# Ledger of designs, part 36: designed miniproteins, single chains, continued (4)

Each design is a single chain, and the fold is of that chain. pLDDT is the mean over its residues in the fold that is shown.

## One batch from the design tools (miniprotein)

Design m13228
Fold by ESMFold2-Fast:
Structure m13228 (fold): chain A 82 residues (1-82)
Amino acid sequence: SQLPQDTLDLVLTLIAKGEAYVAKKIVESLLKNKKVSKEEQIKTIDKLIEDLEALKAQTTDPEVKKELEELIEEFEKKKKEI
């Protein structure tokens, strides 16, 4: 299956702009797409978590760090539901 790389880039861009709610909705839509295999969904979430951890490490704004921590926890929860 082709990885939704454009979707990953969009989600990360939205999170970086503070639109975490929209990013979350896009991820939920991706996970509900029955054409995406369970393995591919897990790989996509793992990459998102890695990219969010990297963004958190580069961020100096404490409010943005907290938002990123909450998003990481939410995506880890979604991964467990797969």
Scores: mean pLDDT 71

Design m13229
Fold by ESMFold2-Fast:
Structure m13229 (fold): chain A 91 residues (1-91)
Amino acid sequence: ERAALIERAIAELPGLVEEVLNSSTEDREIAARALEAQIEVLEDGVPASEAVKRVQERAEEIREKNPLSKEEAEERLREAAERLLALLREM
């Protein structure tokens, strides 16, 4: 199960990032922060189900409290996606 989930994430992540990069600044901000939250959770060795829940909770919080500039949102999204992809490849 874990190996299958990792393989799917590695295959799908680049396409999802490209879709978000072509969307609104708000979507980039939400995606970047969600990926950052998932990286933090995965580094602590928590189950994938918990990671998904925390990512969703973080995305909701961001919509209300943390507007980023267009440039910052894009940069963070690219950095978070690269870090997550590298982490998943090592798992």
Scores: mean pLDDT 69

Design m13230
Fold by ESMFold2-Fast:
Order: sequence, then structure tokens, then C-alpha cells
Structure m13230 (fold): chain A 93 residues (1-93)
Amino acid sequence: LDLSPEEREAARHGKDALDYAGQARRIDPSAVGVYDATIRAVNAIGQGDLEEARRHIRRAEELASRLPPKAQPYADAAVEHLREALRHREKAL
């Protein structure tokens, strides 16, 4: 079964978010909180639970802001891709 264009874009941004959060975690292990929040946000987006997704995105953003300078750009990129995934998912609903 083929996904709609908006569902495909949401999934692609979700994968990018997980990749960036994973890179942040490899740079600094304290980014595990951002990585966990990113997984939870991607799962909520996939389930269509947009309120839960927004909660996890806010948590990821909060944790990203506390990371050391080396890891922060990757965590910030993960949060931005989560926001894009949410935007595309909202259009698919």
C-alpha cells in the first residue's frame, strides 16, 4: 500500500530527525534524552497522535538547548525535522 505524498514526507523527515538525534548522541552521550524524545515524537506522529507528538517535540527542544555546542546543531536539526514531519502529518489527516 502506497502512502500519500504528505505521509511520505512525514516519514522522511522523521527518519532525518532520528539520524540527526543519533549523531548528537554519538558526539555527546548526554544527548540520549534528545534521542529518546525524538523516538517518542516519531512514533506519535506515525500513530496520528499530534498532541503527544507536540509534547515530545517540546521536550526534545528543551533538552537540545542544554547540550554542549558540539552536539547542539545536530539536536537542533533533529527538532526542525520533527516539526516538518508533524506539519506534513497534519496535512495527511
Scores: mean pLDDT 88

Design m13231
Fold by ESMFold2-Fast:
Structure m13231 (fold): chain A 85 residues (1-85)
Amino acid sequence: SAEYEEARIEAGRLYAAAMRAIDLAEQRGDQETLEEARKLLRLVEEIQQMIANGAPIETVREKLAEARALLARVAQRLGLPEPDI
């Protein structure tokens, strides 16, 4: 469905953002931010598996909101702009 396609696209964007955050945290030697970015990556991978397994869209959206909040925190720590998606 369109809602699951949108969720898959957003999860892919969050995955790319998490990978970028890991790279930047490693380059800066910021161990605490690196661990938070790794937690974000694991959460996004969980969301991708939930989508693949046909989890309810409402549950997927709740987890995407959680991932967005975690990304915003990680981005703030790294001095990056707040993510729109």
Scores: mean pLDDT 87

Design m13232
Fold by ESMFold2-Fast:
Structure m13232 (fold): chain A 73 residues (1-73)
Amino acid sequence: PSEEQFEAEVQLAFLEIYYAIAKLSGDEETAKVAEEYIRQAESYLKAGDYQKAIEVAQEGIKKVRELFKKREA
């Protein structure tokens, strides 16, 4: 695969890990948000838009991390 494709797949994998953490923690709201970003990133990846897939996956990770912090406060 191209470097960009590999980066997109790696970022998506990290987002999927955050989704799994939310599911294991019973955080259904955060899991749902992660799932929505996963679907968007997968759509761009399938279309060959690797830069957009990376952007969406990174934004998803950021959003999920923000939601985790709000729940811990």
Scores: mean pLDDT 84

Design m13233
Fold by ESMFold2-Fast:
Structure m13233 (fold): chain A 68 residues (1-68)
Amino acid sequence: GSMEEGIRRIAELAREHPDATVAEIGEMLGVSGEEAAALVRAATGDDSITVDTTGREVLERLEAAGIV
């Protein structure tokens, strides 16, 4: 899928599982945690995003970037 579709799915899972890590969200999507983290970094421009970043923190970064 496109990066936009990937980010949409990450945001949806992060809303449902705010305490889940990017690694766990990646597993739910069938991708590696590093791939999920790379998508969030690319969309937000925030290099502090890692596989250990929580869904809540991802949503805050996506909202700050105007994506959600």
Scores: mean pLDDT 85

Design m13234
Fold by ESMFold2-Fast:
Structure m13234 (fold): chain A 90 residues (1-90)
Amino acid sequence: MDEIEEELLNNPELAEKVIKELKERFPVFRERVELIEELKKLGEEDEEEARKKAEELKPLGLELQAELDKRQEEIEKLLKEIFEKEKKEK
C-alpha cells in the first residue's frame, strides 16, 4: 500500500488514470473526491467557513468512508491491476 502511494506521487499520469478508474468504478469514491474538492475550494476563499462546512458534512464524510472501507479489497485489486498493466507497457 505505501509502495503504491509512493509510485502515484512520483507518476502524475498514473495518478490521473487511477483517479479516473476509481471514479468510474466506485460512485462512493467520486462523491468523496467531490466533497474534498468542494471543501478545498471553500478553504481557499474562507478557511473558517470551510471548517464549519467540514463539521456539517462530517456525518456524510464518515458514511462515505465506511462505504469505501467495505470496498477496500476491490479498490486494492483495481489499483494492483492498473500498476501491473503499467509495468507491462514499460
Scores: mean pLDDT 72

Design m13235
Fold by ESMFold2-Fast:
Structure m13235 (fold): chain A 82 residues (1-82)
Amino acid sequence: SEKEEAEKWLKAAEIARADGDAALATLTSSEDLRLGARQARGLAEFAREQAEKSSPTVGEALLYLAEVLREQAERLEAAAAA
C-alpha cells in the first residue's frame, strides 16, 4: 500500500540520519567525509526524482528522505572543510 511504502521511506530517513551521525563521529579523513557527502547528495537527488513519479503520500516521504540526505551532505562537507 502507499502508506506502507511511505513508512518504508520514513524508516530509510531515520537510518540515513543515524548513518550520517555515525560517519561524523568516526570518519577522520577529509577525503572520506567528502566521498560520504557526494554519496548523500546523489541519493538525495534520486529520492527527489522518485518523489516526482510517486503518489503524494509516498512523494512526501521521499522528499523528507531527500532533505535528511541533503542536510547530512552539508554536515559532512562542513566537517571535511574543518
Scores: mean pLDDT 86

Design m13236
Fold by ESMFold2-Fast:
Structure m13236 (fold): chain A 55 residues (1-55)
Amino acid sequence: SMAEKLAAIDAEAEAIKETIRREAKENGMSPDILEALLNMAEAIKKIEIENLEKS
């Protein structure tokens, strides 16, 4: 269903963001790069939701 697909996209985006935060901490990533990567993950999520809604 559409609701299940939306929930899956949200869960995947949150998992990706958690992975980014963990890798940032482990590798001493700069705050600017961390913010850019988190913003990219959020932007990808929005694109996937928009594409799903257009289907």
Scores: mean pLDDT 85

Design m13237
Fold by ESMFold2-Fast:
Structure m13237 (fold): chain A 97 residues (1-97)
Amino acid sequence: MISKEELEIEVLRAMNIISLSVIINTIDSEDFSEEQKKKIKEIAQEVLELLSTTELDKETLEEVRKLVLEAMKALDNKDSEKAIELLEEAKKIVEEA
């Protein structure tokens, strides 16, 4: 039986995975624009804030944070392929943790 606390943690984890998937799909879209880039950076910041409320260990949290920040930096350098690769790695770490 899932406790309320365990359910809330699983919901936050699922929300982070969904948010990362939305960011990846937005970057990979044929119509990716500067306005969409602004919105995904806002979602990425929310993901980083929500990660601090998960039961993931500190090392795992820092690795995911590093990957998300490097992905945002890749977007600033117009390297969408690298940004997608980094975000897929971050998503995999969250899913496997």
Scores: mean pLDDT 76

Design m13238
Fold by ESMFold2-Fast:
Structure m13238 (fold): chain A 76 residues (1-76)
Amino acid sequence: SSSQVQSMINQMNSQMQQIYQDGIRNNWSQSEIIDRFNQLMNQGIQQAINNGFTTTQIGSFYSQMQNVVIDFVNQM
């Protein structure tokens, strides 16, 4: 459902926010923070597949997660 996709996006956004804060506090490079975001996104895609998301739902999830990453990168 769209609410399930949105729930996963909200969880991923919260986890990315935590990674961003930890990275800043621990003086990680932009590259290190981006690598952590990519690892988290790959895990999220795999969870979506395992949860039986359709190709369309996976595409929507991926697209929205890319926007979240762009928003964080713009803060760096």
Scores: mean pLDDT 85

Design m13239
Fold by ESMFold2-Fast:
Structure m13239 (fold): chain A 73 residues (1-73)
Amino acid sequence: MSQEEAEQATEQAKARLEQAVASLPKEEAIAKLRKAIEILDEALADPSTPEQEKAVAAALKKHAEELLAELEA
């Protein structure tokens, strides 16, 4: 995978997460974001996850945490 492919995949995944959150009621969006953060934490803790996938997962987790903080404010 090229660096450009990894960057594009991260951008698309962030956009998809934002779209999914925007389409849900606030309570369901919060629950979904918490579940997404849990799944991303599991991926980051898994030593078999490739470094590129861990970088994408870390970026997505940060974005999900920011969205969750905004919804809970």
Scores: mean pLDDT 78

Design m13240
Fold by ESMFold2-Fast:
Structure m13240 (fold): chain A 80 residues (1-80)
Amino acid sequence: MSIEELREQLENLYANQSPEVFRLLTDGLIRELAQKYNIPEEVKQELIKLARLASESDPDTAKKLIDELLKKIEQAIKKS
């Protein structure tokens, strides 16, 4: 359930924070996950890009981008 907890956190951040704050907090979170699970730099940058796109998107599109972000995080962790 860690991925579902992360989903809830990201959706709450999107709903309650400005786009700038959402981007800063998600950037920090992605960097922490990359360090913990030895995620390659290329994958880390892809995750950061998805979070940025979500911050710039409408709520429906942002939910889809957050889902894609979470799927890529789960896949990257599983390969580490």
Scores: mean pLDDT 80

Design m13241
Fold by ESMFold2-Fast:
Structure m13241 (fold): chain A 83 residues (1-83)
Amino acid sequence: NEELLSELQKALEEGNYEKAFEISQKLAENPESWNDLENLALELAQQGQIEAALLLVAPLVVNTDPEVRQKGEEILQKIKDIT
C-alpha cells in the first residue's frame, strides 16, 4: 500500500512515533508490504536511527503467527548486522 508507506515515512520525518507504530502495525498485517517495511527499517538503521528501525519491525516480531515472527526476526538480524 503506497499510501500507508508514504504516511509512515512522513510520520517518521515528523518524529511522530505513535502514528509510525500504528501504520507499521497495518503494514505488518499485509505480507505484500513486508519488503517495504524491511527496506525502510534497514535504511533507518544505516542512518543510525536504530530505535525507529526497531519500532517498524516490532509488530512482526510480536505477532501471534510463527511465520510472521520469523520474518520479523530475519529483519532484526539484518538490523543488528548493520549496527
Scores: mean pLDDT 82

Design m13242
Fold by ESMFold2-Fast:
Structure m13242 (fold): chain A 79 residues (1-79)
Amino acid sequence: DAKEKAKGYKGAMELFYRATKFLAKNAKETGSEGSKKAAQIAADLAVEYGQRAAELDPSIKEEMEKKIEEVQKLVEELK
């Protein structure tokens, strides 16, 4: 059902949100191009899953939008 799918997408978003934060921090501290690229990929996946979760469950839309903004800002700072 839609609520079960929303929970799955939210879980995926939270995993990639955490991955983005970890990889972005590593990239900033070490200058690793691999970590920069991995952070961008993780952020893109967090955005995708967060948007899908919000579409299926509008009650979490604000939470998802805030986390999407945070990961986009983290990877922007790596440019």
Scores: mean pLDDT 86

Design m13243
Fold by ESMFold2-Fast:
Order: structure tokens, then sequence, then C-alpha cells
Structure m13243 (fold): chain A 109 residues (1-109)
């Protein structure tokens, strides 16, 4: 639910506050550049590939940075198919992954 996502964001607020201003700016610039890139290509193919990254996260070869970026982009484009995978990531032991999932869900919901 939206209330569960809001509660998780409050719990993860200290993690967000630890991000540098440069890191926050890089994330926003990445989101904007990727939204424009998706609009210029087959959106469904790109979104399906990003969703696959979230679904295969526990594979030993899955880069955590790729998971975080995929969650952020799917949130920015409001991909509702990502909701089950993102909801699972809310309980992830990595607080940065949990934060990325919570932010993505807050944008979709």
Amino acid sequence: SKEEVEKKLEELKPVEEELSEEEKKELEEFIEKYKEFIKGADEKVIEDKLLSVLENYKNPNTDKDAVIKSAIVLGAVKNKSAIPALTKLLDDKDKKIALAAAKALSRIL
C-alpha cells in the first residue's frame, strides 16, 4: 500500500541524507536522460530488460548498482508491471536498494 511505502521512506531517511549533493544530482540527471532515451526507442523492450534486472537481482552476477538504477528508471516511467518486484525489494537487506524500491513505488502508486 502507499502507506507502507511512505513508512519505509521515513525509516530510510537517514540513508538518503548520507548521499552527497553530487550523488543526488547524478541520479536526477540519469533519470532525465534515461526517460528521454526510452521515449526515442522501443519503450517496452527497454522496460522489460530493466524489469528482468530486478527479477534476477539475487543471481550472483547481478550488479547492485544496476538494480538501483533499474528501480529508479522504472519508477520514473511509472511502470506498473514493476510493482511486484519493487515490493519484494522494500524488504532487502541492502538499505540503498530498499530506498530505491520505495522511491520507485512512491512514483508509480
Scores: mean pLDDT 72

Design m13244
Fold by ESMFold2-Fast:
Structure m13244 (fold): chain A 92 residues (1-92)
Amino acid sequence: GLKDEVLELIDEAIKLLLEAAKARPDLLLYYIGQILRLIGLQFELELGADPKKIAEEVIKILEELLKDPRLPEELKEKIKELIKRLKELLEK
């Protein structure tokens, strides 16, 4: 269902942020902050939050990450694909 698909995409986003933290340990606290935001959204979703609203908040976090010029290009492309998948999910 939609909830399970959003949970999977949040898990994928967390994994991408862990890759970003490994690539840029000088930005570790920033990436930990974004991971904690995503974990909070997972808890909200488990507590019955609207999956579409949660997906919209995940998109906002990922779009904020794309504005960071220090993020490796490979990770930017993966984040763009994840945003695309979230937006497609919202159109169902």
Scores: mean pLDDT 85

Design m13245
Fold by ESMFold2-Fast:
Structure m13245 (fold): chain A 80 residues (1-80)
Amino acid sequence: DKLKEEAEKLLKEAEEKFEIYPLLELANNNKEIPKEVRDKLLKLLNEAKSKPLGVLAILYPLREGEELKKKGEELLKKAE
């Protein structure tokens, strides 16, 4: 219950502010995240990949931006 509520809150923040990293970190640490949230995360990562990630580089340290890119690539490959 708490994990689902936290995942939904982070998903809303990712959709509104494009702050994907906290949701990606939660998903990486918790395999029990609802499929619905995971599918929406994959969609957001695909959208991020098609847009300049400069906004993420400004909001987050460059190293965190690079890690987000790598994790996004791996999740997109799994979504195949």
Scores: mean pLDDT 64

Design m13246
Fold by ESMFold2-Fast:
Structure m13246 (fold): chain A 117 residues (1-117)
Amino acid sequence: MKTVRARLELEFTLPKPGEPAERAELRIYATDVETGERRELMRITLDLPGETADEVNDRLGRLFARMQALIDRGELTKEELEAAVREVFGDRATVEFNGVKSIRREGDYYLIELEEE
């Protein structure tokens, strides 16, 4: 299996504060610390009719707290991440994975296990 040592970056596309959220998007990127290559690991698309930006931010905060707890435990698998998204957002989230099997923490970096080609 291919393993990459990376830094993680999270990007959000959210409505303006106080406005109803129609859609939100969370993307997680990894930057390989050896090569500098940046790649998208996953995308979460949220359909959130009637929620405000603050309500969406609260849900995203809960998702991040859950993901961080799983990583700190040892490893966050694709299946655990899908379950965490389902727990926080129910049927209102779509998760797309870009060849990622698991993420674990190693000091100030993350080890990302990729699907075999």
Scores: mean pLDDT 74

Design m13247
Fold by ESMFold2-Fast:
Structure m13247 (fold): chain A 100 residues (1-100)
Amino acid sequence: MSDEERTKQILEDLKEEVKKAVEDLIAGKISKEEFEEIVNLQIDILEEVSKTLSPELQKKLKEAIKLLEEFKKKVLAAKTAEELRAALEEFEARIDELIA
């Protein structure tokens, strides 16, 4: 698998992990603190992986980290399940733009 294909797979896996975390948060299976810990772990993973990639692919992962930080802030500020789902939909759409 090429580094480009690997980067696309990493971003797809990120979307699935984040979606699961939001679903678990809405279901009351995890707290907002636990959600923040999950997101921070994903950021750490992306930062470490980015060090092994070309500058062009590093730029894509840095943008994904920025989107993830913005998404984390929106989730922590959200008061309703509808706001959480809207934030997730926006995040997924923006990650899809990076994959394309």
Scores: mean pLDDT 87

Design m13248
Fold by ESMFold2-Fast:
Structure m13248 (fold): chain A 64 residues (1-64)
Amino acid sequence: SDAAVTAEVRARALAATAAGVDAAFSAVLSEGPDERRVVVGISSAAAGLEGEVRELVVARPEPA
């Protein structure tokens, strides 16, 4: 769900900052007639080092 995706992004951002690393995150919401799609990216780049980028795509299947 969107809430779960948001919570995961926040948890990872907090973990990165707790480790003394700067973190950036972005979330893009898009809604169609039969689906809600959330794309979330988390990027951590310290001093131009390789950043860890994780993209989560959550499609909303709405069963009865």
Scores: mean pLDDT 47

Design m13249
Fold by ESMFold2-Fast:
Parts: structure tokens; C-alpha cells; sequence
Structure m13249 (fold): chain A 85 residues (1-85)
């Protein structure tokens, strides 16, 4: 629902704002990516987002779709956004 969408977006905003390692510009860019991911998820419940942080300080957000075909990888990557922190 739209209410669930806005709640998840507000939670993501709060989590990004609480991270002192991120610049204001990086927070805005990551929030924009999360917003687009949540909009896709609202239309397709198989869509999700995951994050990874490398030892070199590279943060990556992954947009993925669960694949129901057992002959294929279980997750299909639709896109990613990377920032250096």
C-alpha cells in the first residue's frame, strides 16, 4: 500500500540520516535509489533491496528480483548503486 511505501521510505531516510559516515549528497543519492526500488517493489512483490559494505569502504545497494525458475539463479540483479564512504 502507499502507507507501507511511505513508512519504509521514512525508515530508510532515518537510517541514512543516522549514519555519520555519509555526506548529505550521498544520503540523497542512496535515498533516491531506495525510493525507486520501493516503487518497483510496490508493483512487483518479488523485488527487493540488499546492501553490502566492503573492507575498502565501498557501500553498494543491490536491486534484485526473485526468480521462480529453479534452473536459474534464485536472485536476478536488476541494478546497483555504489558510494565510497
Amino acid sequence: SMAEFEKLLEQARAELEADPRLTEEQKEQLLAFIREALELKSKDPSVGVASSLSADGTLTLHLFKRNPDPSEPPLEELGSRTVKI
Scores: mean pLDDT 76

Design m13250
Fold by ESMFold2-Fast:
Structure m13250 (fold): chain A 81 residues (1-81)
Amino acid sequence: DDATLLEPEEYGEEKVDKKVVRLGTATRRLPRPVLPGELVIHIHPNPEDNHEEWRVIPGAEVVTQVGEVITTTIVRIYFDE
């Protein structure tokens, strides 16, 4: 599972109880194809455990897709943090 991560950068920070951090882009094969207008987010809750999960948010754009492999923007969403 190869991914290119950028240093975390904060954007869209309008509320103190919500923070969106852009981690970078990744090319990954998902369990299902991503539809147009869906955003794939990569949640990395614990850097020590390297535990990660993927979620799809409808209504956002996917960067690139080739077959079942896509290149998309990875974001980390914090709530009440």
Scores: mean pLDDT 40

Design m13251
Fold by ESMFold2-Fast:
Structure m13251 (fold): chain A 62 residues (1-62)
Amino acid sequence: EELEKLVEENLKAGATPEQAELLARSKKIIDEKGNVITDEIIKLLKEAGDTYGAKRAEEKKK
């Protein structure tokens, strides 16, 4: 439900389907686990070329 909305919003912004899904997933995980440190998720964002999402994940972690 919420994930689908985030995917649609990112698609409207011009993101690729793959990137939109990754952005939606990373935001949901980070929002739910605000104080949880997960280097794997940040690395996945960077590997997918989502430098902005990775930066936001790091900021949320702090």
Scores: mean pLDDT 57

Design m13252
Fold by ESMFold2-Fast:
Structure m13252 (fold): chain A 90 residues (1-90)
Amino acid sequence: AAPSEAGKEALIAEAKMYEEQAEKETDLLKKAWRLSSAASLYLQAGRFDQAIELARRAHELAEEALWEGNDKAGEVIMIARGIIIDAERE
């Protein structure tokens, strides 16, 4: 079910908080996780272009973290790919 306009504004506000936290984050995996969280919230709000943009950034950062053998990076990569696929269906 689509959220109300007030519900969409709340999701967008939360997504912006995650974006701001990601910009301040120095850890690559944690930054990727925050960006994927923001992307998921934009997807829920129907902001498909923003969801795709942030999910792509999260994917790139997670791939960078993965080269050192960080297994948790694979989870973020899969989440980001899922968001992109879901957003591109609209």
Scores: mean pLDDT 83

Design m13253
Fold by ESMFold2-Fast:
Structure m13253 (fold): chain A 75 residues (1-75)
Amino acid sequence: SAAARAEAEALVARGRELERQLRLLDAGHQYKAAGDIYEALGDRERALAAYERALRFVSREEAPEIQARIARLKE
């Protein structure tokens, strides 16, 4: 939906702002949330970009879940 796409775009924009503020873990969480929405919309390219950027900033404990989502999208 247009609303879901707008939400994902807002999450990416918030992630970029958090990166500028050096709030890196928070930035990673915004990118993961955006990736989840893009994946649900079938937007594989944008989901992959968001998840790969999230991996730069999330904890080691959170990384395996995001890596599994990336692997699923690369099938």
Scores: mean pLDDT 90

Design m13254
Fold by ESMFold2-Fast:
Structure m13254 (fold): chain A 88 residues (1-88)
Amino acid sequence: IQLAINQAAGDAMRAALAAGRAGDRETMELAARSYENLVSGKNIEQGVKDAEEALRRARERGDEEVARMLEATLKKGKQALDLKKAAE
């Protein structure tokens, strides 16, 4: 569980930095919020939702690099959420 959370959070942080460099403040803020929610381990579901909104924004801008990073965040974040639910 923790490894999947750490991987998802790492991808979200990379997406935030890449979006910031591209001048996309809205996607950067959403990806950074996803990172904060995922890394806490307590708000994984919210972190996934934040990443979904960031991905939508990146796709609207045509930023394929940021979109790929956010897709990785979603895959790993959903895996972490599923593992947490299975452990309960």
Scores: mean pLDDT 79

Design m13255
Fold by ESMFold2-Fast:
Structure m13255 (fold): chain A 100 residues (1-100)
Amino acid sequence: SLLEEIKEEIKKMFEQGVPPQEIIDKILAKIKELPDEKQKELGKESLKALLEMPGGELTEEAKEKLYELALKEIEKSVEMSLIMVRLYIAKEIVKLEKEK
């Protein structure tokens, strides 16, 4: 999937010592070149991945309801999709820093 490709690019750039902000900027620049439909698709996938994080204290039912509400915002504008992708990239970088 595109999200898995992004995850692998994040890991590679992080291992090469690329600064976090540069990783975010480079990946988002590539995503912004995609059609709006693909940007929204990545936003939905990013949101789902963020909700599946361990320790979120949310039940599966609560996660589904939150996902449905957030999907409506993503469908309105690519801006929300890009925010979700940005948060996902930041989360993956923080995870890598913690894991060393």
Scores: mean pLDDT 78

Design m13256
Fold by ESMFold2-Fast:
Structure m13256 (fold): chain A 107 residues (1-107)
Amino acid sequence: AETLSQRKLAKMDNRTLVVMATASVLGTKAIELKNDPDALKVEIEKKRNQIFDELRTLDVPEEKIQAITDEDFEYAATFLSTATKAEIVDLQNEVGVLSLVKAVEKV
């Protein structure tokens, strides 16, 4: 049966999913580099494969992951550079909660 977390993730747009996964994967670097958009974009580029792996770990449908574009990553960089530190931490915590819910649903 489809879980509530899977239904929530399937309804999220790709930009929101990429922002959340990018904030989670970058960790403290998302906060450290937020005032340097060029360095932030370089770090995101280096971690693209880890961001895709994070989305797969969260059970985001593969069709949705394959639809992610360079524009979605550019949007994530812009969002993180303009967001407050508190907003970035809130996104990282939301991904952490989704990962825990998925782990519980496997039992």
Scores: mean pLDDT 76

Design m13257
Fold by ESMFold2-Fast:
Structure m13257 (fold): chain A 64 residues (1-64)
Amino acid sequence: SVKDQLLEEFTKRLSDLVARGASREELLGVMKEGLDRAEATLSDDEVNEFVARMSEVVQALLAS
């Protein structure tokens, strides 16, 4: 699905940025890009799910 493709794409982008020591500003920028793309392509329910899963990914990456 489009939602799963966006989740996979942005999860990989965030993981790569964290691995490279990117700033929180860069991480927030990618998250905003992901949200903008989700809002343009997904239903409101799917956007909420996308945001929830992206938040979980970022919390896991930053908690390590």
Scores: mean pLDDT 81

Design m13258
Fold by ESMFold2-Fast:
Structure m13258 (fold): chain A 67 residues (1-67)
Amino acid sequence: SEAEKLKKEGEKIKKEAEETFGPLINGEVPSQELADKLRHLSPQELLEMLEKKYKEAEKLFEEAEKL
């Protein structure tokens, strides 16, 4: 049960990152908040943000497996 919750959280974070930053990488802006951030971020910084999100999801998956 608890492992299932952690897996779902990790999957949500990963999916949210892909849906949110995918359009930005393709030259589109999916939201107003991201449009504001995009003005101050380079493509390199966007990739770093994606990497952090994936790493967060990975940690949740690892925690689920430890349970």
Scores: mean pLDDT 70

Design m13259
Fold by ESMFold2-Fast:
Structure m13259 (fold): chain A 56 residues (1-56)
Amino acid sequence: SDARKAEARKALDKSIEKARKSGKGEGKRLAKMTYDAAVDDGDEESAKEAKELYKK
């Protein structure tokens, strides 16, 4: 449902924010985990944002 999809996206957004604020090694690890979760959820936008974080 749209409501469940919105909740999943909010959780992914929080994970992305945590990855940005974490130290370099931990930040990249969290970003990769968030990318995997976003791909599994079909959230292309969050997956792209997470990939940018762990690629950088």
Scores: mean pLDDT 72

Design m13260
Fold by ESMFold2-Fast:
Structure m13260 (fold): chain A 89 residues (1-89)
Amino acid sequence: STIEEIEARGLELQKKREKRKEELSKLSEEEKKKLYEEKKEEFEELAKRLKLEKETIENALEFIESQPSLEEKIIALEELIERLKLLEA
């Protein structure tokens, strides 16, 4: 069923996020900030190449900034970049 498929995907995403959060926890706060800045630049360049509407870009950045930790901001940004790269393929 559609619900079972959504639940299965949700569990996979949760496991990926938990693993990435653990990997990020090994980095210094300075390294995390640098990674966040690099990923934000990658997102902005990708959004420009895909010709995304300004409102779409602003809404995405607001969502990322709303995440409660730096690690979760990085993860949300990485997930967004991955989805956008699929649109280029």
Scores: mean pLDDT 82

Design m13261
Fold by ESMFold2-Fast:
Structure m13261 (fold): chain A 92 residues (1-92)
Amino acid sequence: SPELVHRAILAEARLGILEMRYWVMKKNGLLSPADAARIDALLAQGRALSAQIQAALAAGDWAKVAELVAQLEAVNDQLEAELKAVEARNKA
């Protein structure tokens, strides 16, 4: 479905934006070791899902693409929540 391809593109783009936000926060020393460990785990999960989405797309497995895109969307939501929590703690 064209809608599913569009959702995949948006989920991949959102993951990239969240990774960039994390990199900036890490560079500015805003992360506790516990925050970094949680976000690193979620980013590793997001990257693994991204690789699986690419493989499913290459195979034409649209049912698997739909499943994996939904999982990446959920990981992106968790990443954003973690980044917002870091931002909230650093707003003095």
Scores: mean pLDDT 90

Design m13262
Fold by ESMFold2-Fast:
Structure m13262 (fold): chain A 66 residues (1-66)
Amino acid sequence: MDAMLKFVEERVTEIIDAKGKITMEDVEQISDELVKEFGVSRTVAFILAANVAMDLSKERGIPFYP
Protein backbone atom coordinates (compact mmCIF):
# COMPACT_ATOMS: atom_id res chain seq x y z
CA MET A 1 0.00 0.00 0.00
CA ASP A 2 1.37 3.46 -0.93
CA ALA A 3 2.45 5.08 2.39
CA MET A 4 2.37 8.54 0.78
CA LEU A 5 -1.24 8.11 -0.43
CA LYS A 6 -2.31 6.87 3.04
CA PHE A 7 -0.64 9.92 4.67
CA VAL A 8 -2.56 12.32 2.39
CA GLU A 9 -5.90 10.50 2.92
CA GLU A 10 -5.46 10.66 6.72
CA ARG A 11 -4.51 14.37 6.67
CA VAL A 12 -7.44 15.35 4.39
CA THR A 13 -9.85 13.32 6.59
CA GLU A 14 -8.56 15.07 9.76
CA ILE A 15 -9.08 18.51 8.17
CA ILE A 16 -12.60 17.69 6.92
CA ASP A 17 -13.55 16.27 10.35
CA ALA A 18 -12.16 19.37 12.12
CA LYS A 19 -13.38 22.14 9.76
CA GLY A 20 -16.28 20.61 7.76
CA LYS A 21 -14.53 21.79 4.57
CA ILE A 22 -11.27 21.62 2.63
CA THR A 23 -9.52 24.62 1.02
CA MET A 24 -6.61 25.22 -1.36
CA GLU A 25 -4.60 26.52 1.65
CA ASP A 26 -5.08 23.10 3.33
CA VAL A 27 -3.88 21.38 0.11
CA GLU A 28 -0.76 23.61 0.07
CA GLN A 29 -0.04 22.75 3.74
CA ILE A 30 -0.38 18.98 3.07
CA SER A 31 1.89 19.41 0.01
CA ASP A 32 4.61 21.00 2.19
CA GLU A 33 4.26 18.12 4.69
CA LEU A 34 4.66 15.55 1.85
CA VAL A 35 7.84 17.27 0.60
CA LYS A 36 9.28 17.20 4.15
CA GLU A 37 8.26 13.60 5.01
CA PHE A 38 8.77 11.82 1.64
CA GLY A 39 11.23 14.05 -0.26
CA VAL A 40 9.00 14.34 -3.34
CA SER A 41 8.86 17.44 -5.52
CA ARG A 42 6.35 20.10 -4.48
CA THR A 43 4.55 19.74 -7.83
CA VAL A 44 4.03 15.97 -7.33
CA ALA A 45 2.95 16.55 -3.70
CA PHE A 46 0.44 19.24 -4.72
CA ILE A 47 -1.13 17.14 -7.49
CA LEU A 48 -1.56 14.16 -5.13
CA ALA A 49 -2.96 16.27 -2.26
CA ALA A 50 -5.37 18.15 -4.57
CA ASN A 51 -6.70 14.92 -6.15
CA VAL A 52 -7.25 13.24 -2.75
CA ALA A 53 -8.92 16.40 -1.37
CA MET A 54 -11.29 16.55 -4.38
CA ASP A 55 -12.17 12.83 -4.17
CA LEU A 56 -12.81 12.78 -0.40
CA SER A 57 -14.80 16.05 -0.49
CA LYS A 58 -17.06 14.50 -3.18
CA GLU A 59 -17.52 11.28 -1.13
CA ARG A 60 -18.62 13.31 1.93
CA GLY A 61 -20.69 15.86 -0.02
CA ILE A 62 -18.44 18.70 1.18
CA PRO A 63 -17.48 21.58 -1.18
CA PHE A 64 -13.83 22.04 -2.10
CA TYR A 65 -12.89 25.74 -2.00
CA PRO A 66 -10.10 27.36 -4.13
Scores: mean pLDDT 80

